# Ledger of designs, part 53: designed miniproteins, single chains, continued (5)

Each design is a single chain, and the fold is of that chain. pLDDT is the mean over its residues in the fold that is shown.

## One batch from the design tools (miniprotein)

Design m17949
Fold by ESMFold2-Fast:
Structure m17949 (fold): chain A 110 residues (1-110)
Amino acid sequence: DPLLEEALERAKKLKENQKNSFLNEEEMLAISLARVHGEETYDLVLVMMALLEGIKRGADLDALLAGLAEAIRGLRALLSPEVVDLLLELLAKGFGLGDVLARARALAEA
């Protein structure tokens, strides 16, 4: 999937450049929290950030929502519900996409 490959490449660049001032406070807090919970959680949060950036740029919302739902399922397998909810709230505030993340959460439960 070219969109998934682009999202993964974007996530790798975010990982390499995370000391740069391109990230807002909520995005930096989400990354810091994810790092405490291990590499798989960190990588899933970076994938979610890449997908949310794609949505902000007007990419295919339905395809990116499916990717976000899959990442949320991955986080739920690794973390307590309270930590998942906090990460999703930080990403929602950081990107200004609370409605998008609410829809992705609903898809993750289907």
Scores: mean pLDDT 79

Design m17950
Fold by ESMFold2-Fast:
Structure m17950 (fold): chain A 60 residues (1-60)
Amino acid sequence: SSMEKKEKMVENMTDSVVEVERRALEKRGVPQEEIDERLERLREQEYEAWSSLLERLEKM
């Protein structure tokens, strides 16, 4: 379904951003506990941002 395709796209985009940030934080020597907390917040924010963007594009 189109809805399932959109969810998959949001998940893929969110995963990509989170993975890039994880590598950056690891390279900077940030403690794992702090990385986990930051990435959890980032994942939530990015998921909302991508979901909103796709909804807006659908209405155009």
Scores: mean pLDDT 82

Design m17951
Fold by ESMFold2-Fast:
Structure m17951 (fold): chain A 71 residues (1-71)
Amino acid sequence: SMEALELLKKALELAREAGDELTVGAIEQAIKHLEEGNIEEAIKALEGAINLSRGHPELRELLEKALKLLK
């Protein structure tokens, strides 16, 4: 989904601005899997990113919206 990819790119920018290297890595993996058509692996990486973003409500909301679009 183009909409899910755009939300993930926005989330990636926000995570980079926050210096959250672990969440950045998880979002980059989700984007890569999504672009490769590996939807199940993209969802797994995205769920990991959501768990890592517990301290960042705005970031978590973007990631949860992207996850909902992939289900």
Scores: mean pLDDT 86

Design m17952
Fold by ESMFold2-Fast:
Structure m17952 (fold): chain A 82 residues (1-82)
Amino acid sequence: VEEEIKRLEEEIKKNPSAELYVRLGKAYIQLGKYEEAIKWFEKAIELDPNNPEAWKYLGFAYRKLGDVEKAKEYAEKAKSIE
């Protein structure tokens, strides 16, 4: 997972995209680093606010941190875009 994070960071430096930010956030989720994952999903949403996967995982990460209000809000946002 750490090697995947380094690879994704290099790809992002060359050509940033919402998809790469989502993939990096998912890698941080695998490490249990939910606060770090949130930062990357927020960057993905800034580039592409119509990416339902970014909203879905943002909600998942907040749920893991115990923020049930934000988790519900972002999960509903993901469904509205689908």
Scores: mean pLDDT 80

Design m17953
Fold by ESMFold2-Fast:
Structure m17953 (fold): chain A 101 residues (1-101)
Amino acid sequence: SLEDTFLQIQALVASQPAEVAAYLEAQLTSLLKMVAKMAHITEPVSFESAPKLPENIQRQVLTALAAEFKAAVARYAGSTDPRKQQLRALYEQVLALIDAA
């Protein structure tokens, strides 16, 4: 289910080193707020509240995440920066969870 996909993404983020987890949570929260604003949701949204959003909004968020992370993976493909390589691998893991949904 879409709810299960968000819970798996949350678990993946929580398993990362604190700085990496904070960075990913900030990115995910930013995308959530953007989609919520476009969908005219007036209530505060957070990464933790994502599994409780209406299914159509969950689907829009996952679609936006997939598009952004696919673009980021492509940008980082040639990078020798260890941080960008780590982020690329994490983005690929998130994309795999979304594709399995």
Scores: mean pLDDT 80

Design m17954
Fold by ESMFold2-Fast:
Structure m17954 (fold): chain A 65 residues (1-65)
Amino acid sequence: GAAALRARGEELLAKAEKLFEEGKYEEAIKLAEEAGVYFVLAGDEAGLARAKELIKKAEEKLKKL
């Protein structure tokens, strides 16, 4: 159900945040995009916004490299 989808989104977003902290921006974007899909399926608008913000930050880092 929605709770399981949200939990998977949170797990993927946490991994994406760790990759971002490690400077692995392309990998962080990939996992944050996957997290976003789960948040959409779960109806978790707050989770989706967090995933989109991480993607934006990682893309901004890549544009400066």
Scores: mean pLDDT 89

Design m17955
Fold by ESMFold2-Fast:
Structure m17955 (fold): chain A 77 residues (1-77)
Amino acid sequence: MERLIRRIEELIREAERLAAQVKDPDYRAIALDQIEAARRLLEEAKRSSGVKAAVLLTAAALLAIGAVIDAELGIAK
C-alpha cells in the first residue's frame, strides 16, 4: 500500500510541475481541479483500509494521470 501512495504522490508532483507551465487557462484549470481531487482522495485513502482504500487509491491515481495528460495538452497548445 505505501508503495502505491508514494507513486501517486510522485504523479501529483509531476502534474503540479506541468500545470505551472500551462499557458492555456482552461487546460490549467482542468489540471488543477484533477490535482486537488487526487490529493483529497489520497488523504481519504490514507485514513481507510481494505477494499475502500484500494478503490480510493485507484481513483486518486487515475485523476493524477489525467492531470498530467491535460497539463501536457495545455502546454502543447
Scores: mean pLDDT 83

Design m17956
Fold by ESMFold2-Fast:
Structure m17956 (fold): chain A 67 residues (1-67)
Amino acid sequence: MAPVLTPEQLERLREEARRLSEETGVPVEVEVLPDGSVLLAAPFVSPEQARAVAERLRAIVDEIRAE
């Protein structure tokens, strides 16, 4: 089943992505696709920054899903 977040979980993900952008200086955008999946986009960044942002986002998504 495609990963579908509730509106509350999506708002929390957007808030956490905004905080992550403030902390790292990397502009992170959250886009919801028509199938309910979430696309996380950041403009071209260094591989180190991309990995750090991806690790933080994965932890945030896991926390939101765990409730």
Scores: mean pLDDT 68

Design m17957
Fold by ESMFold2-Fast:
Order: sequence, then C-alpha cells, then structure tokens
Structure m17957 (fold): chain A 72 residues (1-72)
Amino acid sequence: SVLEELKRVAEEAGRAMALAAYDPKYREEARKLLKELGELVQKYPEHAQEAVEAGQRAYDETVARLKAEKAA
C-alpha cells in the first residue's frame, strides 16, 4: 500500500539521518531519502503524521544503537 511504502521510505530516511550525524559518508544517502520522502508526503499529505512517527522512531533506535556501541 501507499502508506506502507511511505513508512518504509521514512524509516530508511530516519536511519540514514542518524548515521549521517556520526559519519559524513551517509550524508548523500540521507539527502536522497529525505527528497524521496518529501515527494511522497506532498502526494499523500494525509499520511504525513504516520511517516514522521515512523522516521523519528527509526532515527531514535539507530541513535540508541550507535551510543551503545560507543559505550562498549
């Protein structure tokens, strides 16, 4: 479904943004995924809230994982 695709792209964008914050090699990937997410949100604004929540969750989970790895 459109919602499932939008949530998938949002999750990928969230993960890439978290990785880019720690390693600049992921910046271009994050930029491309954010552009794709923006285009999907413009076409399907009714799903924007769910996409934001999915992306934020993926970002937070990735940041938590990276922090745990640095603490070990």
Scores: mean pLDDT 85

Design m17958
Fold by ESMFold2-Fast:
Structure m17958 (fold): chain A 73 residues (1-73)
Amino acid sequence: SLEEEIEELEKRIKEYEKEIKELEKEIKELEEKAETLEEVKRLTALKIRLIGLKFEIELLKKRIKELKEELKK
């Protein structure tokens, strides 16, 4: 059902939002202590992952909006 699909997508968004909060905390801690090239590379990788997760959330939100509009018909 469309309602079940919406619930699954909303659950995925909550999981990604939780991962984003954890990544933002790790990024902040690493930015304060990063002194080596390896730490800077790790910081860059975490920032790329953060951008990717934010992009995925926006796509999922768009899909949920489309499904909710279909339910109103």
Scores: mean pLDDT 85

Design m17959
Fold by ESMFold2-Fast:
Structure m17959 (fold): chain A 60 residues (1-60)
Amino acid sequence: MKEEVEKYAEEAIKLAEQLTDPLLRDNLIDLAKRYKENNDVEGAKKIVEWAKAAVADQQA
């Protein structure tokens, strides 16, 4: 559903904004927007997981 993919994409973007690496941040934001545009809920979920892992690694 469009609402579901939008929620995951927004979450991924918010997480990516916490990253200090601008290349990784911009890449994750771009991917999240792309999956949202394509209504790819599974892709958006994957990007949320990737962004969460990247933020955790940064704080480790």
Scores: mean pLDDT 80

Design m17960
Fold by ESMFold2-Fast:
Structure m17960 (fold): chain A 68 residues (1-68)
Amino acid sequence: SVDDEINALLTELLNAGASEEQVAEFYERLGEVAREVKAKYGDIHSPEAQEELLRRAREIAEEIKARI
């Protein structure tokens, strides 16, 4: 599930040494993405919306991890 994949990304960030501020940044940016994806697709639970949400979550996690 998308929730399982997002939890895996969070676990990877924590294992890489992410600070509380970096974890907060991950959730803040993920919330912005979720809002944009919902506006774009009309339904956040559609397969297309969930796929874009997960892709963009991975991009955010990779960018934060690169700064650790």
Scores: mean pLDDT 86

Design m17961
Fold by ESMFold2-Fast:
Structure m17961 (fold): chain A 90 residues (1-90)
Amino acid sequence: KETYEKIANIAEQIREMAEKGETDLAAAFAYIASALSKLDAERSTDPEEQKFELEIAEKFSRAADALDAGNVDEAIRLLTEVSEEAKKKA
């Protein structure tokens, strides 16, 4: 599914920003990704897709919060989990 590949790519790009020390930018994009995943979940009629999108939205939000708190390692861990989970569903 092209949506899952896009989620994986977005998570990887945000992780790369965080790894390069662009933590403010990474946090901003993680919040946007969380909001978009939540909107996609609200539009989905498939319970499994809806559940996955909500889980992804939560992890993006938690990654953004971690970046804002200066916890870059936690954010990278969460973004890696998003990427790996999305790749498994693609």
Scores: mean pLDDT 83

Design m17962
Fold by ESMFold2-Fast:
Structure m17962 (fold): chain A 71 residues (1-71)
Amino acid sequence: MEEAKKLFEKGKELKRQAERAARNGDLETAIKLYEEAIEYYEKALELDPENQEAKDNLEAARLVLAHLKSL
């Protein structure tokens, strides 16, 4: 679905922004952006449950978010 693809692309954009914030030591911004990316990946998967790339990105983002919150 086109809608699912747009949600997935937005999630990837937010993930890239989160990665930049984390590299710059801005952990609060990184956490917020990863949380937003996760929401968009979850929305994309509601519309397209077979999107393996979205599932993989969701799992990876959750692991990174858990790590950042443990710092």
Scores: mean pLDDT 87

Design m17963
Fold by ESMFold2-Fast:
Structure m17963 (fold): chain A 84 residues (1-84)
Amino acid sequence: SELVEEARRLLAETLRRMAEALKKIHPNDPKAQELAEVLERAARGEITLDEAARVAKSHGDTSLASYLRGLADFERGLEREAAA
């Protein structure tokens, strides 16, 4: 579905902007830099949002992990709606 492809593009753009914000706000924090890289990899489809959430949780960022799981659920919802 063209609408699902556009939604995926916007999701990827959101993940890239979050990564840029993390790098800008925490330029000298190695954990923030690693999370930013993970978000960029998820935006490129190299890892799943569930995998990105697992990395965030391993760094102690339970809020970001919950948010990323929510985005993963949203993406699965779009896939089901496109298949209907």
Scores: mean pLDDT 81

Design m17964
Fold by ESMFold2-Fast:
Structure m17964 (fold): chain A 71 residues (1-71)
Amino acid sequence: GMLSDLELARATAEIALATDYAVAKNQGIEKAVEVVRKALDELNAATTPEQVEEIYKKAREEVDKIFEEAK
């Protein structure tokens, strides 16, 4: 069986954020770990692909800012 559009969007976002989570955790960047954890919880609660996209975009922007500040 194929995933629904919602499930596919969610899985895609989760895979992308999992990479950031691994990097943040390995580097001890707790702020980024927390942002990804919250985003994953929000993705699990999302009921439309549009909500998934918005959650991912916000999490991406927050993680990028934290990584920039960690330089």
Scores: mean pLDDT 82

Design m17965
Fold by ESMFold2-Fast:
Structure m17965 (fold): chain A 58 residues (1-58)
Amino acid sequence: STLLRAVSLEFLGIAYETEGKLEKAAEEFRKAGELYEAAGDLETAKKLYERAEELEKK
């Protein structure tokens, strides 16, 4: 399922962020966002893209 994969990548992003691996966290949040967008969850996709951008700006 696209949504199950999206949720898994979101949790992987959270795990990397918790470990301080911000670049890897951003990559996983972008991948999760793409899958949420493909599944029609545009609001969650937008929030994940914004979270990834915030991690990569610094």
Scores: mean pLDDT 85

Design m17966
Fold by ESMFold2-Fast:
Structure m17966 (fold): chain A 107 residues (1-107)
Amino acid sequence: SPVEEEAIKYFNEGNELFHLGKYEEAVKAYSKAIELKPDFAEAYYNRGVALFMLKKYEEAVKDYSKAIELKPDFAEAYRGRARALFLLNKDEEAIKDKEEADKLDPN
């Protein structure tokens, strides 16, 4: 649909901005993709990564959690959340997410 195509366009714009190190601008682009497509698990995950680069770890955990809710087999989202939780000194929760990620993707 035209709305899905526009969501993908903003998602791709976010990816380009992220690769340029423009993390705040990447977050805005991913947020627009999510506004257009609220079930866009990959956009939540990528926004979480950009928020992590900005050291907004609590916000990153929320986005990774939403990505996991939308796509429960999303191993990378569990790994991202584990990293953010570890930096928040939530080591027990981080270990559980690492174990789940390894179970979903053992490589």
Scores: mean pLDDT 93

Design m17967
Fold by ESMFold2-Fast:
Structure m17967 (fold): chain A 65 residues (1-65)
Amino acid sequence: AKEYLEKGKELFEKGKYEEALKYYEKAIELDPNYAEAWRNLARVYLAQGKYELAKEYEEKAKELE
């Protein structure tokens, strides 16, 4: 899970949002309780202007703390 999270962060910093989403989703698939992965997924949606979706996933990350 951590390997996919790290790769997603690299892609996000390069502005490759769709690729970053793919890796964050993979991290969540392997560990659905990985709060940091849910939070980073929310950050991608926020960067894309998808505010409601970003809020939903940030809330999910908070529930897993």
Scores: mean pLDDT 82

Design m17968
Fold by ESMFold2-Fast:
Structure m17968 (fold): chain A 79 residues (1-79)
Amino acid sequence: ALLLAVIAVTAPASAAAAIEAALVAAGAIAAAVLPAPTSSALVALVLAADAAAVAAAVAALQAHPAVASAAVTAVAAID
């Protein structure tokens, strides 16, 4: 909820879609790398841990759509 509110405030609709895709990709990486019971808890903890850092990261992704695209591509390449 908090992360989605930050994304909604800091990104226009098209940038929000790219950021959403990057977050889905990050979730997939966490699920693949971490044990299943730990990955969900860590993702939730990270999302709740620092709203200011999340807002800064969202702003950076919004300023650099190529970075969001590259992140999705990198996840697809790594699996």
Scores: mean pLDDT 48

Design m17969
Fold by ESMFold2-Fast:
Structure m17969 (fold): chain A 99 residues (1-99)
Amino acid sequence: MEEKKKQLREEILKGVAYTIAAIGAELDGNREEATEYLRLAVESYYKAGELALELGDKETALEMAKALLRLADRAESLGAHDVAAEARKRAEELLEKIK
């Protein structure tokens, strides 16, 4: 139980860090690097959402789904349609499990 809570916090922090890195790369005009960081952020937030569900924390899982939808919008704006589609799919998977 405690170890999963630690892993949940670590994955959330990784998602935040990768999102900040993606914003930095986008500001530098490096779309390829920004896209890679967004892909890593999607993976981290999805893992966090799955861990939250395993812990019975539906509220945190919902917040992870919302974070994934925001990443999808950002990926779309960069032309990274594959990353946007993956983020939306992962968000939908979490939202279905929250019901």
Scores: mean pLDDT 89

Design m17970
Fold by ESMFold2-Fast:
Structure m17970 (fold): chain A 61 residues (1-61)
Amino acid sequence: SAELRERVKRVVIAMANNPEKKWTLAEAAKLAGVSPGTLSRRIRALGYAGFADLVEAVRSV
């Protein structure tokens, strides 16, 4: 859904603003206001293998 996509965007923005922080799925899910399982499922729905892939994508570009 559009709402879940916007929640993932908020996580990406937070990661970009704190690139030296050790990001975990639990921390990201807390910021997004969803369960870790929900966030993980949505990240995969966006074409990433998992949370680690999203973190690498944000850090790389």
Scores: mean pLDDT 78

Design m17971
Fold by ESMFold2-Fast:
Structure m17971 (fold): chain A 74 residues (1-74)
Amino acid sequence: DELRKKAEELYAKAKEYGEKAEEALKAGDKEAAEKAYEKAAELYREAAVLKAKADGEDAEEVEKRFEETVEKEK
């Protein structure tokens, strides 16, 4: 179950970057916080796609759901 383990690793890294972003924001380093948040979001998306592949779901369908979620939040 290589893909699932890889997805879990990426999810864990996304959490770490999210925590780094929060720490940077508390320290007043807005630029570092923004970079960390961008990296966290990227890793989280990659983790979701890999998890979908591991579970036998269509990765394109997962990407479409992300786009639909963004539209629904408008």
Scores: mean pLDDT 74

Design m17972
Fold by ESMFold2-Fast:
Structure m17972 (fold): chain A 72 residues (1-72)
Amino acid sequence: DKKKKVDEAMERALELAREAEKLGRKEEAYETRYLIAQAEKYKAQGKYDEALKLAEEAIRLAEKAIEEAKAR
């Protein structure tokens, strides 16, 4: 189910945004939340492929911020 995959990706992105913020990566956490909000808009329109792409981009952004924070 594409909708479930989008929901799971958005929830993971939100969790990662919270972790990035705790590690002092506030700007990347804000950008991640912005991408999640855009994914919600596409999901509401039934555009699950676009929503998933944005949610996955949000995950990637937050994961990179967390990795960079932990490397220091």
Scores: mean pLDDT 87

Design m17973
Fold by ESMFold2-Fast:
Structure m17973 (fold): chain A 72 residues (1-72)
Amino acid sequence: SEKEKKIKEAEELFEEGKKAFEEGNYEEAEKYLEEALKIYEEVLGKYNKKSIEVEIELGILKLRKAVEKVTK
């Protein structure tokens, strides 16, 4: 179904986002994570476990970017 295809797309984006984050590519990581979050929220709802997991990763990423920007 379209819903299942969207969930798979979001899962792939989430994995790419986590990989980019671990590699220090924060800009690409943020894009992947935001796209994954949008799909999960649209398909599963914002309080779904998958949506919450992506929100947590985005929160950590944004804090990391802010710390690095201040410490330059």
Scores: mean pLDDT 84

Design m17974
Fold by ESMFold2-Fast:
Structure m17974 (fold): chain A 58 residues (1-58)
Amino acid sequence: GKQEEANKINKEKLEELKKGADLEEIKREVTEALRKLGFSDVVIEAALKEMEEVYKES
């Protein structure tokens, strides 16, 4: 379902962040992908916060 696709996207993008990808590019890609899947802004914002936390750990 849509949630499984979102989880896969989030996992792949988190791995890119851990490898030193640009946070702003990853946030853009995640936002675009999740909106295309029909997720709400609240869900997208939660995903972006997780990306920012991973970036701080790097």
Scores: mean pLDDT 78

Design m17975
Fold by ESMFold2-Fast:
Structure m17975 (fold): chain A 58 residues (1-58)
Amino acid sequence: MKELQIKAIEDAIASLEKAGHLETAKKLRELLEQLKKEKDEEEIEKILKEVQKLADSV
């Protein structure tokens, strides 16, 4: 599941970059790197919520 979420976020970042939302894409990249390194379930959930919030804002 985590791998599928990572792939979905990578695809979202690419789409945002193509659309010119460079700052949002940069923030999503930072969250993606945190997600890849995070092992705590509560922190993973927080990162995913922040990703969803940023993606939905554009």
Scores: mean pLDDT 79

Design m17976
Fold by ESMFold2-Fast:
Structure m17976 (fold): chain A 99 residues (1-99)
Amino acid sequence: SLEEKAEEAKRRFYDALGRIVRLVREHAPEAYDRVLQAAARAMKALDEGKPVEEIEQAFREMRDVALEAAPSLGDEIQRLADEAIKAAREYVELRKKLE
């Protein structure tokens, strides 16, 4: 159903975001609080139903903190970030169809 697809997209967004946060916690713990604060802003934007552009902006700000903190993991962080942005776009479109 559309509802199940929306929940799956939301889960993929949170999973990818959580994996980026875990990578920063493990490999660049000094940046952990900064990435958590940026992640919280991205989650809040998605949960409050903000426009996809605002969700993507908040998420990219978190991605940039993670990339600065752990440049050796840049490819993995970027891959997870691309998946999260794709999932957020899918979630927003599915949610519009449910209204």
Scores: mean pLDDT 87

Design m17977
Fold by ESMFold2-Fast:
Parts: C-alpha cells; structure tokens; sequence
Structure m17977 (fold): chain A 87 residues (1-87)
C-alpha cells in the first residue's frame, strides 16, 4: 500500500540521517570536541537507531534493517572512542 511504501522510505531516510550524524560526531570528536557532549549525543543516536531496527524488522524491510544496523555500529564506535578519551 501507499502507507507501507511511505513508512519504508521514511525509515530508510531516517536511518541514513543517523549514519550521517554518527560520522559527523566521529569527525567532531577527532577535531577536539568535548568527549562528554559527543558521548551524550551518540547514546541518543544509538537509542534511535535501535528503535529503527525494531521498526524495520516489523516491516520486513531488509534494506532498512541493514541501514539501522550500520547506524548502530557507527554510534557504538563513537561511544567507544569518546569513552576512551574520558578514561
């Protein structure tokens, strides 16, 4: 249906947005941004990415699942790097 197609498109666009945000957070951290602030933003991004993964699974959207999983991985990498700088 039109509604299902629009939901899949919206989910995929949001997942791509989270991937871009995660890469931007990583770059900001490398450029000397406050690790505590980056950690808080990355943790919020991880939560959103996990919610999108569950939604993609319910929709049976394999592309959406892969995009959400990529967002999760990138957010987890940013969290790990920020935590290392706070140790």
Amino acid sequence: SREEVLREIALRLRAIGLIIEAEQLKKKLEEGADPEEILKEAEKLLKEAKELLEEAKKLGDETGVKLAEKAIKLAEEVIEEAKKLLE
Scores: mean pLDDT 89

Design m17978
Fold by ESMFold2-Fast:
Structure m17978 (fold): chain A 62 residues (1-62)
Amino acid sequence: NLQKLLESLKRSAEIAREIAEKLNEVGLDFLEWLVEQGKASERLKADLEREKANYERFKAER
Protein backbone atom coordinates (compact mmCIF):
# COMPACT_ATOMS: atom_id res chain seq x y z
CA ASN A 1 0.00 0.00 0.00
CA LEU A 2 0.94 3.70 0.09
CA GLN A 3 3.10 3.34 3.21
CA LYS A 4 5.11 0.51 1.65
CA LEU A 5 5.53 2.52 -1.55
CA LEU A 6 6.81 5.53 0.43
CA GLU A 7 9.30 3.36 2.33
CA SER A 8 10.54 1.82 -0.93
CA LEU A 9 10.91 5.24 -2.58
CA LYS A 10 12.73 6.64 0.47
CA ARG A 11 15.18 3.73 0.45
CA SER A 12 15.79 4.09 -3.31
CA ALA A 13 16.34 7.84 -2.94
CA GLU A 14 18.82 7.29 -0.09
CA ILE A 15 20.79 4.73 -2.12
CA ALA A 16 20.84 7.01 -5.19
CA ARG A 17 22.04 9.93 -3.04
CA GLU A 18 24.82 7.80 -1.51
CA ILE A 19 25.97 6.68 -4.97
CA ALA A 20 25.94 10.28 -6.24
CA GLU A 21 27.99 11.40 -3.22
CA LYS A 22 30.58 8.67 -3.81
CA LEU A 23 30.83 9.52 -7.51
CA ASN A 24 31.34 13.21 -6.72
CA GLU A 25 34.01 12.39 -4.13
CA VAL A 26 35.94 10.17 -6.56
CA GLY A 27 35.76 12.82 -9.29
CA LEU A 28 36.89 15.61 -6.96
CA ASP A 29 39.73 13.46 -5.57
CA PHE A 30 41.00 12.78 -9.10
CA LEU A 31 40.92 16.46 -10.09
CA GLU A 32 42.65 17.42 -6.83
CA TRP A 33 45.35 14.84 -7.57
CA LEU A 34 45.91 16.35 -11.04
CA VAL A 35 46.29 19.82 -9.52
CA GLU A 36 48.78 18.51 -6.94
CA GLN A 37 50.85 16.84 -9.68
CA GLY A 38 51.24 20.27 -11.30
CA LYS A 39 49.81 18.92 -14.54
CA ALA A 40 46.45 20.65 -14.22
CA SER A 41 45.96 23.95 -15.98
CA GLU A 42 44.63 27.04 -14.21
CA ARG A 43 41.25 26.17 -15.76
CA LEU A 44 41.18 22.76 -14.07
CA LYS A 45 42.19 24.37 -10.77
CA ALA A 46 39.34 26.88 -11.08
CA ASP A 47 36.93 24.10 -12.10
CA LEU A 48 37.95 22.01 -9.07
CA GLU A 49 37.26 24.90 -6.69
CA ARG A 50 33.89 25.57 -8.35
CA GLU A 51 32.85 21.91 -8.18
CA LYS A 52 33.90 21.69 -4.52
CA ALA A 53 31.75 24.72 -3.71
CA ASN A 54 28.80 23.29 -5.67
CA TYR A 55 29.11 19.91 -3.96
CA GLU A 56 29.25 21.44 -0.47
CA ARG A 57 26.23 23.63 -1.24
CA PHE A 58 24.33 20.62 -2.59
CA LYS A 59 25.09 18.55 0.54
CA ALA A 60 24.14 21.40 2.89
CA GLU A 61 20.86 21.97 1.03
CA ARG A 62 19.85 18.31 1.30
Scores: mean pLDDT 69

Design m17979
Fold by ESMFold2-Fast:
Structure m17979 (fold): chain A 80 residues (1-80)
Amino acid sequence: SKLMEENAKKAIEDGEKAVDLLAEKGFLSEEEVAELRKLIEKAREALEKGDYEEVFKYLNKVAELLRERLSEEGRAYLEE
């Protein structure tokens, strides 16, 4: 479905923007940014293959790591 492809692409773009914003604000270390960007890249590879389940699997891992590693202040940026 074109809608599923568009939704998956937007979710990847939104995740990348969130990581970039948190890195810019100093809520993530360089090592954490590298780990999160690697997961986003794997989501992009899954999107290219049409594997939308795998896309959301990697994006869920990004969300889980952000929930576990961010301070209360950093988490507030994601919940806006």
Scores: mean pLDDT 80

Design m17980
Fold by ESMFold2-Fast:
Structure m17980 (fold): chain A 55 residues (1-55)
Amino acid sequence: DAKIEELEKKIEQLHREGVRLVAVDHDYAKAQELAAKAKELEKELAKLKEEKELL
């Protein structure tokens, strides 16, 4: 499912940028915002995977 793959890529990108913000820029507040956004996408991904198993 293309939507599942797209969400997985977005989550990975947000995690990577968050790590960079902490390690390089020391911008903990912005990194935390990106982590929260990734968490929401992870919940959406889990729901889509569960729906796919029912089909």
Scores: mean pLDDT 79

Design m17981
Fold by ESMFold2-Fast:
Structure m17981 (fold): chain A 79 residues (1-79)
Amino acid sequence: MKVEIEAEFPTELDAELGAGLAAMYASSLGAKVRVELEGNRVRVTIEGASKEDAKEAVEMFKKIAKNLGGKVLKIEIKE
């Protein structure tokens, strides 16, 4: 599966924290993960994950965004 999630944060510092937390979580997955930071936006792409890992990653990244006052702009799951 391929998962893409984008979130927008109140500040660039909040986005950097979100990206760092996403990268730490991504390091625990057996899939190919890419974390991209652009200003106050973070994009996380996960490829080769199982359906369960993809679901857990989406929920974790939603929690990260919510805890840092961010908003999720996009979630896309592709087979």
Scores: mean pLDDT 79

Design m17983
Fold by ESMFold2-Fast:
Structure m17983 (fold): chain A 59 residues (1-59)
Amino acid sequence: MTPEEKAFQYGQELRDAVAAGDPERAAEAAKNYMKALGHEDIADSAALLARRVAEERAA
């Protein structure tokens, strides 16, 4: 599996998790997505943002 294929898969999982209002799943998907793109330095920040967005959608 190429890095681009992994990024696409994690991006899709992130979208699904946000739509489902699942903050933990959204955070994990965002972290994996950033790592797949080679942006490990912002992975934790992206996870926190994705968690917050999913929490807002769950309300």
Scores: mean pLDDT 79

Design m17984
Fold by ESMFold2-Fast:
Structure m17984 (fold): chain A 52 residues (1-52)
Amino acid sequence: SEEELAKELKEKGFDVTLEEARKILSYARQAPSGTERRKAMEKALEEIKKKK
């Protein structure tokens, strides 16, 4: 869930909100799967870091 993702990211040193975690998950859902899903999530993370 987005709550679990936000918690994991904070443990890794990324300051993300539930809304931002939800955005990352939405990119993952749009990706076909596997590698493309991971790339989408990483792109969303980079976008979030730039806005913070």
Scores: mean pLDDT 70

Design m17985
Fold by ESMFold2-Fast:
Structure m17985 (fold): chain A 121 residues (1-121)
Amino acid sequence: DGRAENEKLLEEARKLVEEGYDEEELLEAMRNAETNREAAVYGMAYALLLGSELAARAIAALLGLAEINNAPIEDVKKAMELLLEAARRAAGIDDPAEAAQIVREAFEEAIGIITKSSLEK
């Protein structure tokens, strides 16, 4: 059940925020991660720190898609960077519907990166 795994990832990400990791530390850790799962947890923590649980949940869903498609870590990190940029943009938006739309559009683009990577294998 992907939902149960996504909730575990979200809990791990929340612990990093509670431990006092800042934005720069989390972003650098995501970029230096050696596994898709590690990259996802740090990316989710960064999104949560910015106040975007929607972006964090999108990253968890993206990880599941990346594992199914055997996406290379470089493409997974590229896709996550789009979601983190969307989370930063959404943090500056007062309208929750506009903020959610920014994250959804970035998630659709991120899915495109992961699925294209699989098809070019």
Scores: mean pLDDT 83

